# Designs tried in a protein design run: designed miniproteins, single chains, continued (2). Part 49

Each design is a single chain, and the fold is of that chain. pLDDT is the mean over its residues in the fold that is shown.

## One batch from the design tools (miniprotein)

Design m5780
Fold by ESMFold2-Fast:
Structure m5780 (fold): chain A 77 residues (1-77)
Amino acid sequence: VDKEKAKEYNEKGKELFRKGKLEEAIEYYKKAIELDPEYYEAYLNLSKVLEAMGKYEEARKYIEKAKEIAKKLGIVP
């Protein structure tokens, strides 16, 4: 399964976010989610970059998905 590749994309997204490349960070976080739709951390990271861009409504949508995944996987928010 593509879980390891999803993790790689998530790490690249984090690097891009640190460098202020917000749109590129979004692309990599979305790629991570595409490969692993239950990748809780990728949803949280995507919501953070969207908040940094002022896209609060879109960020909230991903936070809601992250909470759903956390509940399903038994992860503490």
Scores: mean pLDDT 83

Design m5781
Fold by ESMFold2-Fast:
Structure m5781 (fold): chain A 94 residues (1-94)
Amino acid sequence: MDKVNELIEKADKYYKVAKGIYQRALELLKDPSKKEEAANGFRKASEYFKKAIDYYEQAAQLASPELAVTYQKKIDEAKKMRDEAEKLAKEAES
């Protein structure tokens, strides 16, 4: 029980950090002189989304079926954000 809550807390923290880095990278991308910094930001956001996914997946494995469905939605959202960050990093490097 407490272990599931600990894993979710860690996942939520990594997800929030990843979203913050992602939003900053989007702002940087608007300035052509900062494309390299934006690409680095998107790669960092992707890594933090991967950490969030790992903790959500661990929590889902240990959770009740009802909670596992909720955590699966969080995993799917984080995976979409990870993939988008990876795409934007590659585009910013181009």
Scores: mean pLDDT 87

Design m5782
Fold by ESMFold2-Fast:
Structure m5782 (fold): chain A 66 residues (1-66)
Amino acid sequence: MNEKLIEEAKELIRKGDEADRQGNYEEAVRLYEKAIEVLNQADPNDIDAAALYLHAAVRLVVTRKK
């Protein structure tokens, strides 16, 4: 289950990054928020999950300022 959550979060982050690149900041924010929600259900000691969480959180903050 944890591995499936990580894969889902990766896909959401990818879609968020694409939306951000296209200037669709509202959609990018929603996708990053959803990725963070998914990652909150993952094992907090999983390094891959932690790295994805940091990526999504940083992107979310930066995109919200645009």
Scores: mean pLDDT 81

Design m5783
Fold by ESMFold2-Fast:
Structure m5783 (fold): chain A 75 residues (1-75)
Amino acid sequence: SLIERLEKKIEELKKKIEEAKKEGLEEVAELYEKALEFYEEALELAKEGKLLEAEIQEGIALIYLGVANLLKSKA
């Protein structure tokens, strides 16, 4: 389900944030934290049955996640 997918992504992203912080990748950590905020909003909306709004927030989270991953690949 969408809820299960979002919960898994949130857990994975929290681990990525901690790893980035431990490695001193502050910019990457900040972008992962932004992605996390949008994923957490998406999860709340999905739990309320607001599936379209949840998907929009997930889309924004994916943009931040993509930029963070790109910067990490160049570090």
Scores: mean pLDDT 88

Design m5784
Fold by ESMFold2-Fast:
Parts: C-alpha cells; sequence; structure tokens
Structure m5784 (fold): chain A 97 residues (1-97)
C-alpha cells in the first residue's frame, strides 16, 4: 500500500503542476481545476504506485482529449514529466523506509 508520506509528497507535486498549468492555460481553468480534483482523488484512493500511475494516466488522457490539438501535446508532455517526478519520489521514499 502507498504510505501517507508518499501521498503527501504526491499532492505537493500535483499542486506544483496545477499552478503551472493554470498559469500557462488561463482559458482552460475550469478543465484544469477538474483535472486537479480528480488527480487528488486518485492519490487518496490508490493502494499501490501502479494504481496511482494508471489512474493519473487515465485522467490525463481524458482531459487531453477535451483540449485543442496544439494544447494537447504540451499537456501530455507535462503529464509525462509529472509521472516521472512521482516515480522518482516513490523510489526515494521506498529507499528511505
Amino acid sequence: SLRDAFKERAKAIVKETYNRLKEKYPEYQDLIDEFYERVLKVIDEAESFEELALGIAKVGMEFASKLPKEVQDELLSEMGNFLRRLAEAHAALEAAA
């Protein structure tokens, strides 16, 4: 199961991504707010890193599909970076345990 320490770290990383996306895409704030809330639910409900990663990927793909093509590619790139940061944070916390 995911430890509370990792879930708190994951939420901090999500908040950083949320703030950057809001700054980059003010015209899509409603979609970005919905994305953020759904990712927080995935973090709270996930029992493993694999469930978390798959859940975030699913949410990211759903939201990318609602955006114009020019924004979609940048959002998918940001999502890839976000998932990489989560994997690094998970590995670091598991190694420290």
Scores: mean pLDDT 80

Design m5785
Fold by ESMFold2-Fast:
Structure m5785 (fold): chain A 70 residues (1-70)
Amino acid sequence: SREEELLKEIKELLDDVTKKLIEAKISDEAKEEAIKNMKDFVEEVEKTLSEEQKKELRKYLEEKIKEIEK
């Protein structure tokens, strides 16, 4: 479905952002700003997703945030 494709694209975008942030070795302040921006982005895009897909996306975001915070 369109929602399944959108969820996949969002996850791929979160993966790319997470990888780039880790590779850049940014400051803690920049990490906090990036995490806030990722949360804001997910909050906007989840408005078009099903409840099950929202839960999956939120869980995925939490995993990506943990990778950035290491």
Scores: mean pLDDT 82

Design m5786
Fold by ESMFold2-Fast:
Structure m5786 (fold): chain A 99 residues (1-99)
Amino acid sequence: KEQAEKRAKELEDELIKLVDEAAAGNHTARSLLASRITAAYVGAVGDYLEGTKEGYYRAIQYLKAVEKALQRAVDLGFTEYEPLLERVKKLREELEKKA
């Protein structure tokens, strides 16, 4: 649990930094943000698909980190992330009901 929370916080901080840099006009950060968000989401789905209680917990923590970064991106005008934000929220809520 503690390791998953620490990794999720590191991911959240990294993604938020990329969002802020992309919003400031850094095209490299914008490209990296898209790649890192996709990788994080796929990783969380993989953790969920393990079918273990530990996998469910990791998936929930990582989805929360991705959700916070996506919400900030949308709030800063990256509206292309709205559909993914809704999918992440829905999946997280569904997993929390089952955990």
Scores: mean pLDDT 83

Design m5787
Fold by ESMFold2-Fast:
Structure m5787 (fold): chain A 63 residues (1-63)
Amino acid sequence: DFLKEYEEKLEKLRQQKKEYEEKLKEAIEKGNTEEAKRLAEERDKALEELQKLEEEFKEELER
């Protein structure tokens, strides 16, 4: 079920992005530069996956 898988992945990625964004803010405020860099990379990966998932969904609808 493509729609069900899409909804589940979308929700998981949105939650992951939010968690990384919150932790990133904390790391920056505490001066944990290495941790902040790591968290920014994890956030960006989640954002990339979200964008790819949305593109794949649109492609399937146009098929």
Scores: mean pLDDT 80

Design m5788
Fold by ESMFold2-Fast:
Structure m5788 (fold): chain A 81 residues (1-81)
Amino acid sequence: SERARLEAEYEALRRQRLELGTELGVTQIELGVLELVIKKDKNPSAELLKKYEETKAKVAALDAQLAALQAQIDAIEAQLA
Protein backbone atom coordinates (compact mmCIF):
# COMPACT_ATOMS: atom_id res chain seq x y z
CA SER A 1 0.00 0.00 0.00
CA GLU A 2 1.29 3.44 -0.99
CA ARG A 3 -0.33 4.94 2.14
CA ALA A 4 1.43 2.40 4.40
CA ARG A 5 4.77 3.23 2.70
CA LEU A 6 4.21 7.00 3.19
CA GLU A 7 3.19 6.45 6.85
CA ALA A 8 6.38 4.42 7.47
CA GLU A 9 8.52 7.13 5.80
CA TYR A 10 6.71 9.82 7.83
CA GLU A 11 7.44 8.00 11.14
CA ALA A 12 11.11 7.53 10.13
CA LEU A 13 11.46 11.26 9.32
CA ARG A 14 9.76 12.24 12.60
CA ARG A 15 12.29 10.05 14.50
CA GLN A 16 15.16 11.72 12.61
CA ARG A 17 13.70 15.18 13.45
CA LEU A 18 13.55 14.26 17.16
CA GLU A 19 17.16 12.98 17.11
CA LEU A 20 18.50 16.07 15.26
CA GLY A 21 16.44 18.40 17.47
CA THR A 22 17.94 16.80 20.58
CA GLU A 23 21.48 17.10 19.13
CA LEU A 24 20.80 20.78 18.27
CA GLY A 25 19.58 21.45 21.83
CA VAL A 26 22.69 19.87 23.37
CA THR A 27 24.99 21.71 20.90
CA GLN A 28 23.29 25.06 21.69
CA ILE A 29 23.90 24.47 25.43
CA GLU A 30 27.58 23.66 24.66
CA LEU A 31 27.82 26.87 22.58
CA GLY A 32 26.33 28.92 25.45
CA VAL A 33 28.85 27.47 27.92
CA LEU A 34 31.73 28.27 25.51
CA GLU A 35 30.45 31.87 25.15
CA LEU A 36 30.43 32.30 28.95
CA VAL A 37 33.97 30.86 29.30
CA ILE A 38 35.32 33.12 26.51
CA LYS A 39 33.62 36.24 27.98
CA LYS A 40 35.30 35.62 31.39
CA ASP A 41 38.74 34.92 29.85
CA LYS A 42 40.86 38.03 29.03
CA ASN A 43 43.08 35.95 26.71
CA PRO A 44 41.16 32.91 25.35
CA SER A 45 43.37 30.20 23.82
CA ALA A 46 43.38 29.51 20.07
CA GLU A 47 42.04 26.01 20.87
CA LEU A 48 39.08 27.46 22.82
CA LEU A 49 38.28 29.94 20.01
CA LYS A 50 38.51 27.11 17.44
CA LYS A 51 36.12 24.96 19.53
CA TYR A 52 33.69 27.92 19.70
CA GLU A 53 33.77 28.46 15.90
CA GLU A 54 33.39 24.69 15.24
CA THR A 55 30.41 24.54 17.65
CA LYS A 56 28.78 27.59 15.97
CA ALA A 57 29.26 25.87 12.57
CA LYS A 58 27.69 22.66 13.96
CA VAL A 59 24.61 24.61 15.20
CA ALA A 60 24.23 26.20 11.72
CA ALA A 61 24.58 22.79 10.01
CA LEU A 62 22.00 21.18 12.35
CA ASP A 63 19.57 24.09 11.78
CA ALA A 64 19.92 23.59 7.99
CA GLN A 65 19.43 19.79 8.31
CA LEU A 66 16.30 20.29 10.46
CA ALA A 67 14.85 22.79 7.96
CA ALA A 68 15.40 20.32 5.07
CA LEU A 69 13.90 17.47 7.15
CA GLN A 70 10.85 19.59 8.07
CA ALA A 71 10.27 20.32 4.35
CA GLN A 72 10.27 16.54 3.67
CA ILE A 73 7.83 15.94 6.58
CA ASP A 74 5.53 18.73 5.32
CA ALA A 75 5.52 17.18 1.80
CA ILE A 76 4.53 13.74 3.16
CA GLU A 77 1.85 15.26 5.47
CA ALA A 78 0.36 16.93 2.36
CA GLN A 79 0.28 13.52 0.57
CA LEU A 80 -1.36 11.82 3.60
CA ALA A 81 -4.06 14.55 4.00
Scores: mean pLDDT 90

Design m5789
Fold by ESMFold2-Fast:
Structure m5789 (fold): chain A 92 residues (1-92)
Amino acid sequence: SNSEKAKELLAQGEEALNQGDYDKAIELYKQAIELDPSLSPEALSLLGSALDKQGKYKEAAEYYRKSAELYEKQGKDSDAKDDKNVADQLER
């Protein structure tokens, strides 16, 4: 299914992130979102993390805010608050 393929892409992205290949991780996370939009809040938060590691703080903050909005829509207020706090810190 598309959901199983998307989860595999997230796992490959985490491997790339651990290897320091942030560009590859970003591409894999974007592909996961395209295959299964229900994974978007998790994948967007991971995108934000990868961009933060690259020093792209404004772009990272944008992805954390998008993740927070989707977490709020899912009723995951704690996850949304955590992502908003990270975004606020990155925009300072």
Scores: mean pLDDT 86

Design m5790
Fold by ESMFold2-Fast:
Structure m5790 (fold): chain A 73 residues (1-73)
Amino acid sequence: LSPEERAEEGRAAAEAGKELVERAKKEEDRHKAVLLLVAARVWAATAANLGDEEGAREVLEAAREAEKELEEK
């Protein structure tokens, strides 16, 4: 991958992670919500590996917040 392609894929990975966190927050099935948050964290790791540390951090922070909400329900 070129540096430009890597940056684009990193941003896409972060976006995918954010989408999964938002989906998890609206998911009524606790088991599915947990799986969505696990997937979001995998996408965050992918984004960080591709150089989007900022996007990865945002996804991880959102996932932690969503996980805390699940614990309270």
Scores: mean pLDDT 81

Design m5791
Fold by ESMFold2-Fast:
Structure m5791 (fold): chain A 59 residues (1-59)
Amino acid sequence: SLAAEAAASPDAAAGAAAGARASLQYGNVTNKEAAIRAAQDGGGAAAAGAAAHESYLHS
């Protein structure tokens, strides 16, 4: 729903983006890929959705 998406976008997307940026700055491409795979495989479907929203909104 639009209300749920609006409520989730600012906080969830900001958290995911901050975490991704920290990982990229401290690690390397391997760490980034491992983190993405772990999030998707470990049951981070919601996190993957938040990341997709982040990319869409900033495109």
Scores: mean pLDDT 52

Design m5792
Fold by ESMFold2-Fast:
Structure m5792 (fold): chain A 68 residues (1-68)
Amino acid sequence: MTEQALKDALANAVANGDADAALAAAKALAEKYGVDPSLAEALVTAVKNGDADAAIDAASALSVKVGK
């Protein structure tokens, strides 16, 4: 139901450099599409290690997979 809202939330979070919002949106998108759990796992690992840049990169990869 909220696929467009999740895509918009992810795009806005990545554009604003908000790693927490990007992680939340990316996890929701990965769960919805079930496409690539490894991307969601990369985000979790980056956050766990305090690597915000890696978290943003993984969120961007999920956004590309979802489309425009």
Scores: mean pLDDT 65

Design m5793
Fold by ESMFold2-Fast:
Structure m5793 (fold): chain A 79 residues (1-79)
Amino acid sequence: KEIPSLPRLETVDEEEERRKGEEYLKKGEEAFKAGKYVEAAEYYRKAAAYYATAGDYEKALEADINAGIALIQAAVSKL
């Protein structure tokens, strides 16, 4: 809830965190296409965390939704 280590939101790290979010989002998409849905969900969750740290809450929410979709696909693929 509290922000222990953010002197300001506008930092050089914000762009780097957002780039890492994009990187993990792509890894999630690749894992999803390969049928590795659990791994895809883990990558999407990492992307969401990086986007949230970068202040991009819309992208963070989208990544969390994609993680949920990947977990549903993982469950369906076991049926």
Scores: mean pLDDT 77

Design m5794
Fold by ESMFold2-Fast:
Structure m5794 (fold): chain A 105 residues (1-105)
Amino acid sequence: SAEARLAEAKAALAADPNNAAAWLALGHALYELGKLEEAIEAYQKAIELAPNSPIAAEAYTLLGEALYEQGKYEEAIEYYRKALEIDPRNVDAKENLKKAEEALK
């Protein structure tokens, strides 16, 4: 499943390297495979290509999740807040923000 998504995202990027949605999909597949640093780079690329967009809001949320998995709770909080600046109704970003704040006591 994650390997299939990785192949699909890579194929989309081979056709169009400026496809922000494909960079987001690449990051998600890499995250599922435990490749957190590569996932972070892919999410950052999605944000660069589509700033202040629904894609950027999702990428910020997933970037925060990857940083949380690395124990970088303060950095995760920063990115969850950025996601909520774009999409204040993002339930995942709100819940993950609370969890990261609790991890800091």
Scores: mean pLDDT 88

Design m5795
Fold by ESMFold2-Fast:
Structure m5795 (fold): chain A 65 residues (1-65)
Amino acid sequence: MAAKWAAGMILAVGLELEGHVKSFEVKDGDIYITVARRSPEVEATIELLEEAAKLEGKKLTVKEE
């Protein structure tokens, strides 16, 4: 659902600003996220984005640093 996708995007940007996510990028409709540190908020955001990506026919790729 578009609303779920938008919510996940907003949460990911918030985590980037807080330093939990190092980078968040969209390429060819796929989402790439690099995690600076793992936290419950990061895990919840990744889970939400993965569900939303599947509903939109997109792919989520997660990297740890």
Scores: mean pLDDT 72

Design m5796
Fold by ESMFold2-Fast:
Structure m5796 (fold): chain A 83 residues (1-83)
Amino acid sequence: MSPRQKIAALTTAALINFMADTPEGAEAGKENAKKALELAKEAGDLESIAELAEMLRKAAEEAKNPEVKEAALEMAEEAEKVL
C-alpha cells in the first residue's frame, strides 16, 4: 500500500468510527485520525492534511455524542495547525 493510500484508508477508518457516534468510536476515530495526520506530515502531503482537517470538522459538526464531537474537533484543529 502506498503512503497516500494508507493515509486515505486511515482517514476513512477515522470517519467510520466517528459516524458510529459512540464513546468507543470517539476513541478509535481519534487514534486513526492521529495516525493519518502523522503519516501525512511525514510524507509532506499537505493536500491529505487539508482533506483530513475538512472531513474531521464536518464529523464534529454532524456528531451528536459530546465525546465524538470533542475528539473530531480536537483532531481537526491539530490538522489545521500544520497547514
Scores: mean pLDDT 85

Design m5797
Fold by ESMFold2-Fast:
Structure m5797 (fold): chain A 67 residues (1-67)
Amino acid sequence: MEEAIKNINLAVEWFTGKKLSKEEIERIKAELERLHAYLAAHPDMTAGERGDAALPLIKLVNEILNK
């Protein structure tokens, strides 16, 4: 998971041309870790429930990219 988080951050910097601050990277990492832990604790979730669990991360990424 840690490596996947780093790869996602690198991809965002590469495709958007925007260099993320240390604080922005840590916020994204924290939300990804929370999402992973939540999904691991609730393995029987529907696709819709998984989507809802991902909304805070999606909102955070959109907030950072729209600055």
Scores: mean pLDDT 71

Design m5798
Fold by ESMFold2-Fast:
Structure m5798 (fold): chain A 75 residues (1-75)
Amino acid sequence: MAEEYIKKAKEALQNGDVDKAIEYAERALKVDPNNAEAYQLLAEAYMKKGDFEKAEEYVRKAIELDPSSPAASGL
């Protein structure tokens, strides 16, 4: 399940294990290629590595999948 990989990626980032965070986020995308949170985690991981070009690419992917958070919908 993609959510388990997302959780592991977050834990890896908190532990400073950027390479492991990238691995788990990529695994989440293999399960769910439309997972905006996985792209956001990849962007954060690459920012921590100093790879700003890859980070920007993943931010763009996350925005494409979730261009706006729900504001106050739910009528």
Scores: mean pLDDT 76

Design m5799
Fold by ESMFold2-Fast:
Structure m5799 (fold): chain A 62 residues (1-62)
Amino acid sequence: MAEEGEMEVVDPETGAVARARLTPDKIEVLELPDSPAAQEMLRRLAAAAGKELIVKRVVPLP
């Protein structure tokens, strides 16, 4: 399906990588760095896409 896939989002402030799975109706964040900037970026992305944001796991920054 055209809107299904995995994506990586790099936080420009920390360099931490968020891993997410795109579905037609939601963005499932498989690994979210414990970074406020990364969390905000993904929330804004989900809102812009009209998708529900689901966070599966938060991981500490290295």
Scores: mean pLDDT 73

Design m5800
Fold by ESMFold2-Fast:
Structure m5800 (fold): chain A 73 residues (1-73)
Amino acid sequence: MKEDLEKVKKYAEQKARELGERLGLTPEEIQKLIDDMIKAAELAMKGTPKEKRYEIGKLAVDLALRRYELEKR
């Protein structure tokens, strides 16, 4: 669980920074996005079988990122 969460956290940090650079977000906005994405991923992963945990965590991050992009447009 911890290893899968660390991989998902790294993925979320990378995606949030890439989006932040593209949209001109402040460091505070980027950090808030990272925190929100990680929280969503943790919640999604808690009820998921071990073999699908990373996949579900990554999907939760991608969904949170997509929602954020749509809300900013």
Scores: mean pLDDT 79

Design m5801
Fold by ESMFold2-Fast:
Structure m5801 (fold): chain A 75 residues (1-75)
Amino acid sequence: RDALLERLAEVSDRLVEVMKKILEKGDYDLYNELLEKANPLIEKAMTAIANGDFETAEKYIDELEKVVDEAEKKV
């Protein structure tokens, strides 16, 4: 559904902005930690959407939002 794709896009945009702030601070450890946590969740969410498994997609988007929220608090 379009709403899940919109949520994924919004969270991805937030992730990019957080990553920029982390790089400006030179915190490469936090940058790498974020990539390792976020990339699998994005891939799993996209795969679930492609397969019509919207319940699983929502779960991974929710987990991704939590990861981004935690990162935003650290910058």
Scores: mean pLDDT 83

Design m5802
Fold by ESMFold2-Fast:
Structure m5802 (fold): chain A 77 residues (1-77)
Amino acid sequence: MEEAKELAKKALELAEEGKAEEAIEEVLKAVELLESTGDLELQIAAGVAMLVLAVGKVVGEEAEGARKAAEILLEAL
């Protein structure tokens, strides 16, 4: 859990710096950890974060999408 939280914090920092690709990589690592827990609430948070990343990519705001996804993960953790 602490590892997923640190990954989500790092993703938030990178997204705020406009480093969309690196922020997305850290969000995906945190999502993988949450999905592995077997906890339904954490798996739902992971799914919502993935949806937010996908929407950000479609609308051309990948850094903002990564920022919101990281916030969702941190709220669940």
Scores: mean pLDDT 84

Design m5803
Fold by ESMFold2-Fast:
Structure m5803 (fold): chain A 71 residues (1-71)
Amino acid sequence: MPSAEKAEELIEEARKALEAGDLEKAREKLKEAREIIEQLPESEEKKRLEKEALEVETDIGIEEIREAVLK
């Protein structure tokens, strides 16, 4: 079953993948985390996870643009 703990874990995995330069893996983990967050009941924890996911998505987007421009 989807859980906030699992979503938090996936967000952490996405951040680690991003730090390693693995943008594809970071996107995949973030997508999985968001699918879980979407299924969670409205709560303070859900809001925190949504904010954390948005931060990771922004960082991934910045790195993708950087790689495209520097090519």
Scores: mean pLDDT 80

Design m5804
Fold by ESMFold2-Fast:
Structure m5804 (fold): chain A 96 residues (1-96)
Amino acid sequence: MKLYETSIKAEKDGAKIEVNVTIDLDTDRVVSVEVKAELKGLTPEQKAEVERLIDELKASVGKPAGEVYRILGRLAKLLKELGFKITATGSTVSLS
């Protein structure tokens, strides 16, 4: 089994968001989504918009990888517009 792990880390003025997504490359489906978010200093409206996209990411488990990439792109765009510093990484893991 071959897995692809990708993460997005975003931070601004004490607010921090970390998203970890695992994709099964054999099936092209989302295996897991883990999100850690501390949304200090955002307005209620900004917080609600970010939380909505986080909920969409969590709901993507079992869906095609293309759907999670689309949602990740939307989240990254929103966070960039809100002034967050974004770091994205990806790695492939093989399970014996």
Scores: mean pLDDT 82

Design m5805
Fold by ESMFold2-Fast:
Structure m5805 (fold): chain A 70 residues (1-70)
Amino acid sequence: MEKTITVSLVKNEDGKTVHMVTLTTYKDGTIEREEKEMSVKEAEEYINSLEGEKTIEKHSERHTLVTFKK
């Protein structure tokens, strides 16, 4: 199934934790949202587990957007 996964990572100011929002957009326009708090290491491992064409946009020192398209 063709889908685009967009992961928004906001790093906590005084910690090694990130607020992760995952948006999965399907070809039919359906959007699924997941939100999770996790460590920076766990977030990096999750991002590395995702398959597809990867685009990384650094919006600020604390905010990174990663898009995966199959």
Scores: mean pLDDT 76

Design m5806
Fold by ESMFold2-Fast:
Structure m5806 (fold): chain A 109 residues (1-109)
Amino acid sequence: SLAASRSAALPEQPSPEEQELREIVLKILTEVSNLYNEAAAAGEPAAARSAAVKKKLQEMLKKAYEEAVKKKSHPKVIEFLKELAEMSAEEAARKMEETLSVDLTSLLA
C-alpha cells in the first residue's frame, strides 16, 4: 500500500507555516552544501567534511529556532525548529527529509 504516487501530495500551495519552514530549511541546505563543497575542494577527508557539516547544521538549526522565536513565527514552525535543534545532526537530517522532502543524509555520510 506504499510508494504512493502522492508523498508530496498536496497540489495546492503549501500553508504559510509550511512555506516558512521550507525557506528556512533551504537556506540551511544551501549553507551546509556550500561548506561541504568548499571542504571537498580544499581536499579535506570525508570524515572531516561530515563533522563540519554536522556542526554547521546544528548551529544553523539553533539560530533558526532563535530567529523564529524573535519574530514570533507560527507555533508549529517554532516547535518543529526546537525539536530539530535539540536532536543530533543525524536525527535532525532524517526528520527534515521525512517532513520536508529534503536530502541531507548524503551530506552527513
Scores: mean pLDDT 73

Design m5807
Fold by ESMFold2-Fast:
Structure m5807 (fold): chain A 65 residues (1-65)
Amino acid sequence: ASQDELDEVLQEVAEIIRRAPSAEEAKEQIEKLLKEAVKEGKLSEEFAETLLKVVRRHLDARAAA
């Protein structure tokens, strides 16, 4: 995976967060996106797991406020 491929994935994650009608839906869409990105070799499994965990925590904190 290159920096450009990582940037592409991060841009898609940001777009999902911006456009999704709820935090729950955003988490579901991001999980699916990251699983596909790992399958395509765009990022590592470890990085995808870390990113998903961080995003889920952020969205959960926002939903709790």
Scores: mean pLDDT 77

Design m5808
Fold by ESMFold2-Fast:
Structure m5808 (fold): chain A 56 residues (1-56)
Amino acid sequence: MKARAKKDFPADTPSILSFKKGDILEVLRIYDDGDLLVRKDGRTGLVGGDLVEIIE
């Protein structure tokens, strides 16, 4: 499952993934609070569900 970033997110913490608007992320897990565990360029991290759109 894939998600597309809706906006730039310049996270500077190691547990939070930074990305650019339009980036495609592989969704590994969806949490009850709406956060997603995603993978980008071999890295995994958390992103807010409001920052991305799920795509197929």
Scores: mean pLDDT 76

Design m5809
Fold by ESMFold2-Fast:
Structure m5809 (fold): chain A 107 residues (1-107)
Amino acid sequence: SGEEEAKKIKEEVAKLYYEVLEKYNEFLLNKEKLSKKEAIEELKKVLAEIDKAIEELEKLKKEVEASDLPPEVKKELLETIEAGLEKLKKLKEELKKEIKKLEEELK
């Protein structure tokens, strides 16, 4: 009964993470064609998308915690969401360092 809901939540977690990765990869492929100012602007756009993905994953976490799903399914889903959050927060830290480096090079 909870299998379809669990699958849907896992697909949502994967979607949110891979949509961020797709935008970041698009940036990486075009990086050499961009000015430093353009690179900062594009990285800030990716950073905003990471923040949105984090917010949506935190909402999914609350929904899972409040759900009537079996305890073992909740544990697996919460671990999946936390793994997604960890990866996004790490990417956010790396992008913030890249932006700071580019901004210092413009001074």
Scores: mean pLDDT 87

Design m5810
Fold by ESMFold2-Fast:
Structure m5810 (fold): chain A 55 residues (1-55)
Amino acid sequence: MEEFVEKIRELILKEGDEVSLEKLKRAVAEYLGKEKELDNMTDDEFYKLIKELEE
């Protein structure tokens, strides 16, 4: 979890909050191996999840 949160935080900082959430979803899905699961999430749901994990 720690390493995952750190990677996600770094991606957000590098790309910025306004970057396409589709790119963030893809990167996270590949990292977790849950590509199909995350594809079913809305951008709002995914962004909320990342905010919770980023803390």
Scores: mean pLDDT 62

Design m5811
Fold by ESMFold2-Fast:
Structure m5811 (fold): chain A 82 residues (1-82)
Amino acid sequence: SLAAEIAKKLLELGVRPKGDIPKTLADLVESGKLKSAEELVDLMEGKKKIPGIDEESQKKLQELYKQLGPEKTKELAEFLFS
């Protein structure tokens, strides 16, 4: 599944996937709510908000950004939209 591939990519980037983060990211990509790598980076940086995602999931994504930093977040986003 895409969620399993995301979990593997996070481990390769040196970050342990927490809770439902891989599933949350997979659902956003597969539903078409996020359409580009740039939109995902903006969401994780807190520049964009997606209606229908609970506040707790958005906080977890922003915490993931803090762990990854800008370079690894861009690499994750490009992986998802390649």
Scores: mean pLDDT 80

Design m5812
Fold by ESMFold2-Fast:
Structure m5812 (fold): chain A 86 residues (1-86)
Amino acid sequence: SLSKEEKEKILKLLEELEKVIKEYTSKEAQEKILPLIEEIKELVENGASKEEINEKLDELTKVIKEYADEEAQLKILPIIQRIKNI
């Protein structure tokens, strides 16, 4: 299970991730990406395992690679990797 400190760190990184997505992706991409971020936030808040959170982050990564351009991916994917490394 995640500690309180790990949960707080993940939620802060998810907030940063959401801001970067809104800045660097189209509205159409955001409609596909942002619901997955909200699902991940809910998983973290509800005490989901790190394995379940990482599986959803992998799903998010696939959607980002499909809908976001290369410049957006270069800004977004490092934040996802930072979350996965917690």
Scores: mean pLDDT 89

Design m5813
Fold by ESMFold2-Fast:
Structure m5813 (fold): chain A 102 residues (1-102)
Amino acid sequence: SPTIDRLIAMVEALTTYMVTLAKEAGAPQELIDEIKALGKETIARLRAAKTVEELLAVLEEMRKKYLELAKKFPPEKQEEAEAALNAFYGRAQKLLAEAAAA
């Protein structure tokens, strides 16, 4: 699915960005590993999804888990991490709405 492939690329980009922010903040390796693991889990769930409703459910669950990880960031990077997550989620919802309208 072109839509799923685009969502996967967006999750990979988000995961890379979050790892970069964590490293810049001097975050422990445990947090970096958690970010990478969540990205991999999210991609696997997106690949397994059969409906737009299932894709939306995966994205909402991912958003909640990533927000919990963002709270583990040093305070100076929490706002930037949360902004990146909110921007990702908005773009993903728009992509799914456009795919549903086609």
Scores: mean pLDDT 85

Design m5814
Fold by ESMFold2-Fast:
Structure m5814 (fold): chain A 65 residues (1-65)
Amino acid sequence: SKVGDYIDKMAEAEAAGDVEAFRQAAKEALKIDNSPIVKKVLEYFAKHSKNPEIRKVAEEILKES
């Protein structure tokens, strides 16, 4: 699915430490499907990402959603 493709891009960006790619993929996922599924993925990264910048970006996007 298109939303699944962007969720995969979020995970790839997080693994690469690419904060801007993560932000873009997350915002695109929310535009396609602003469902609880995308928000739960953001909550997961906000709590569990080993990259503090990714955690911060996930928290920011979640607050705006």
Scores: mean pLDDT 82

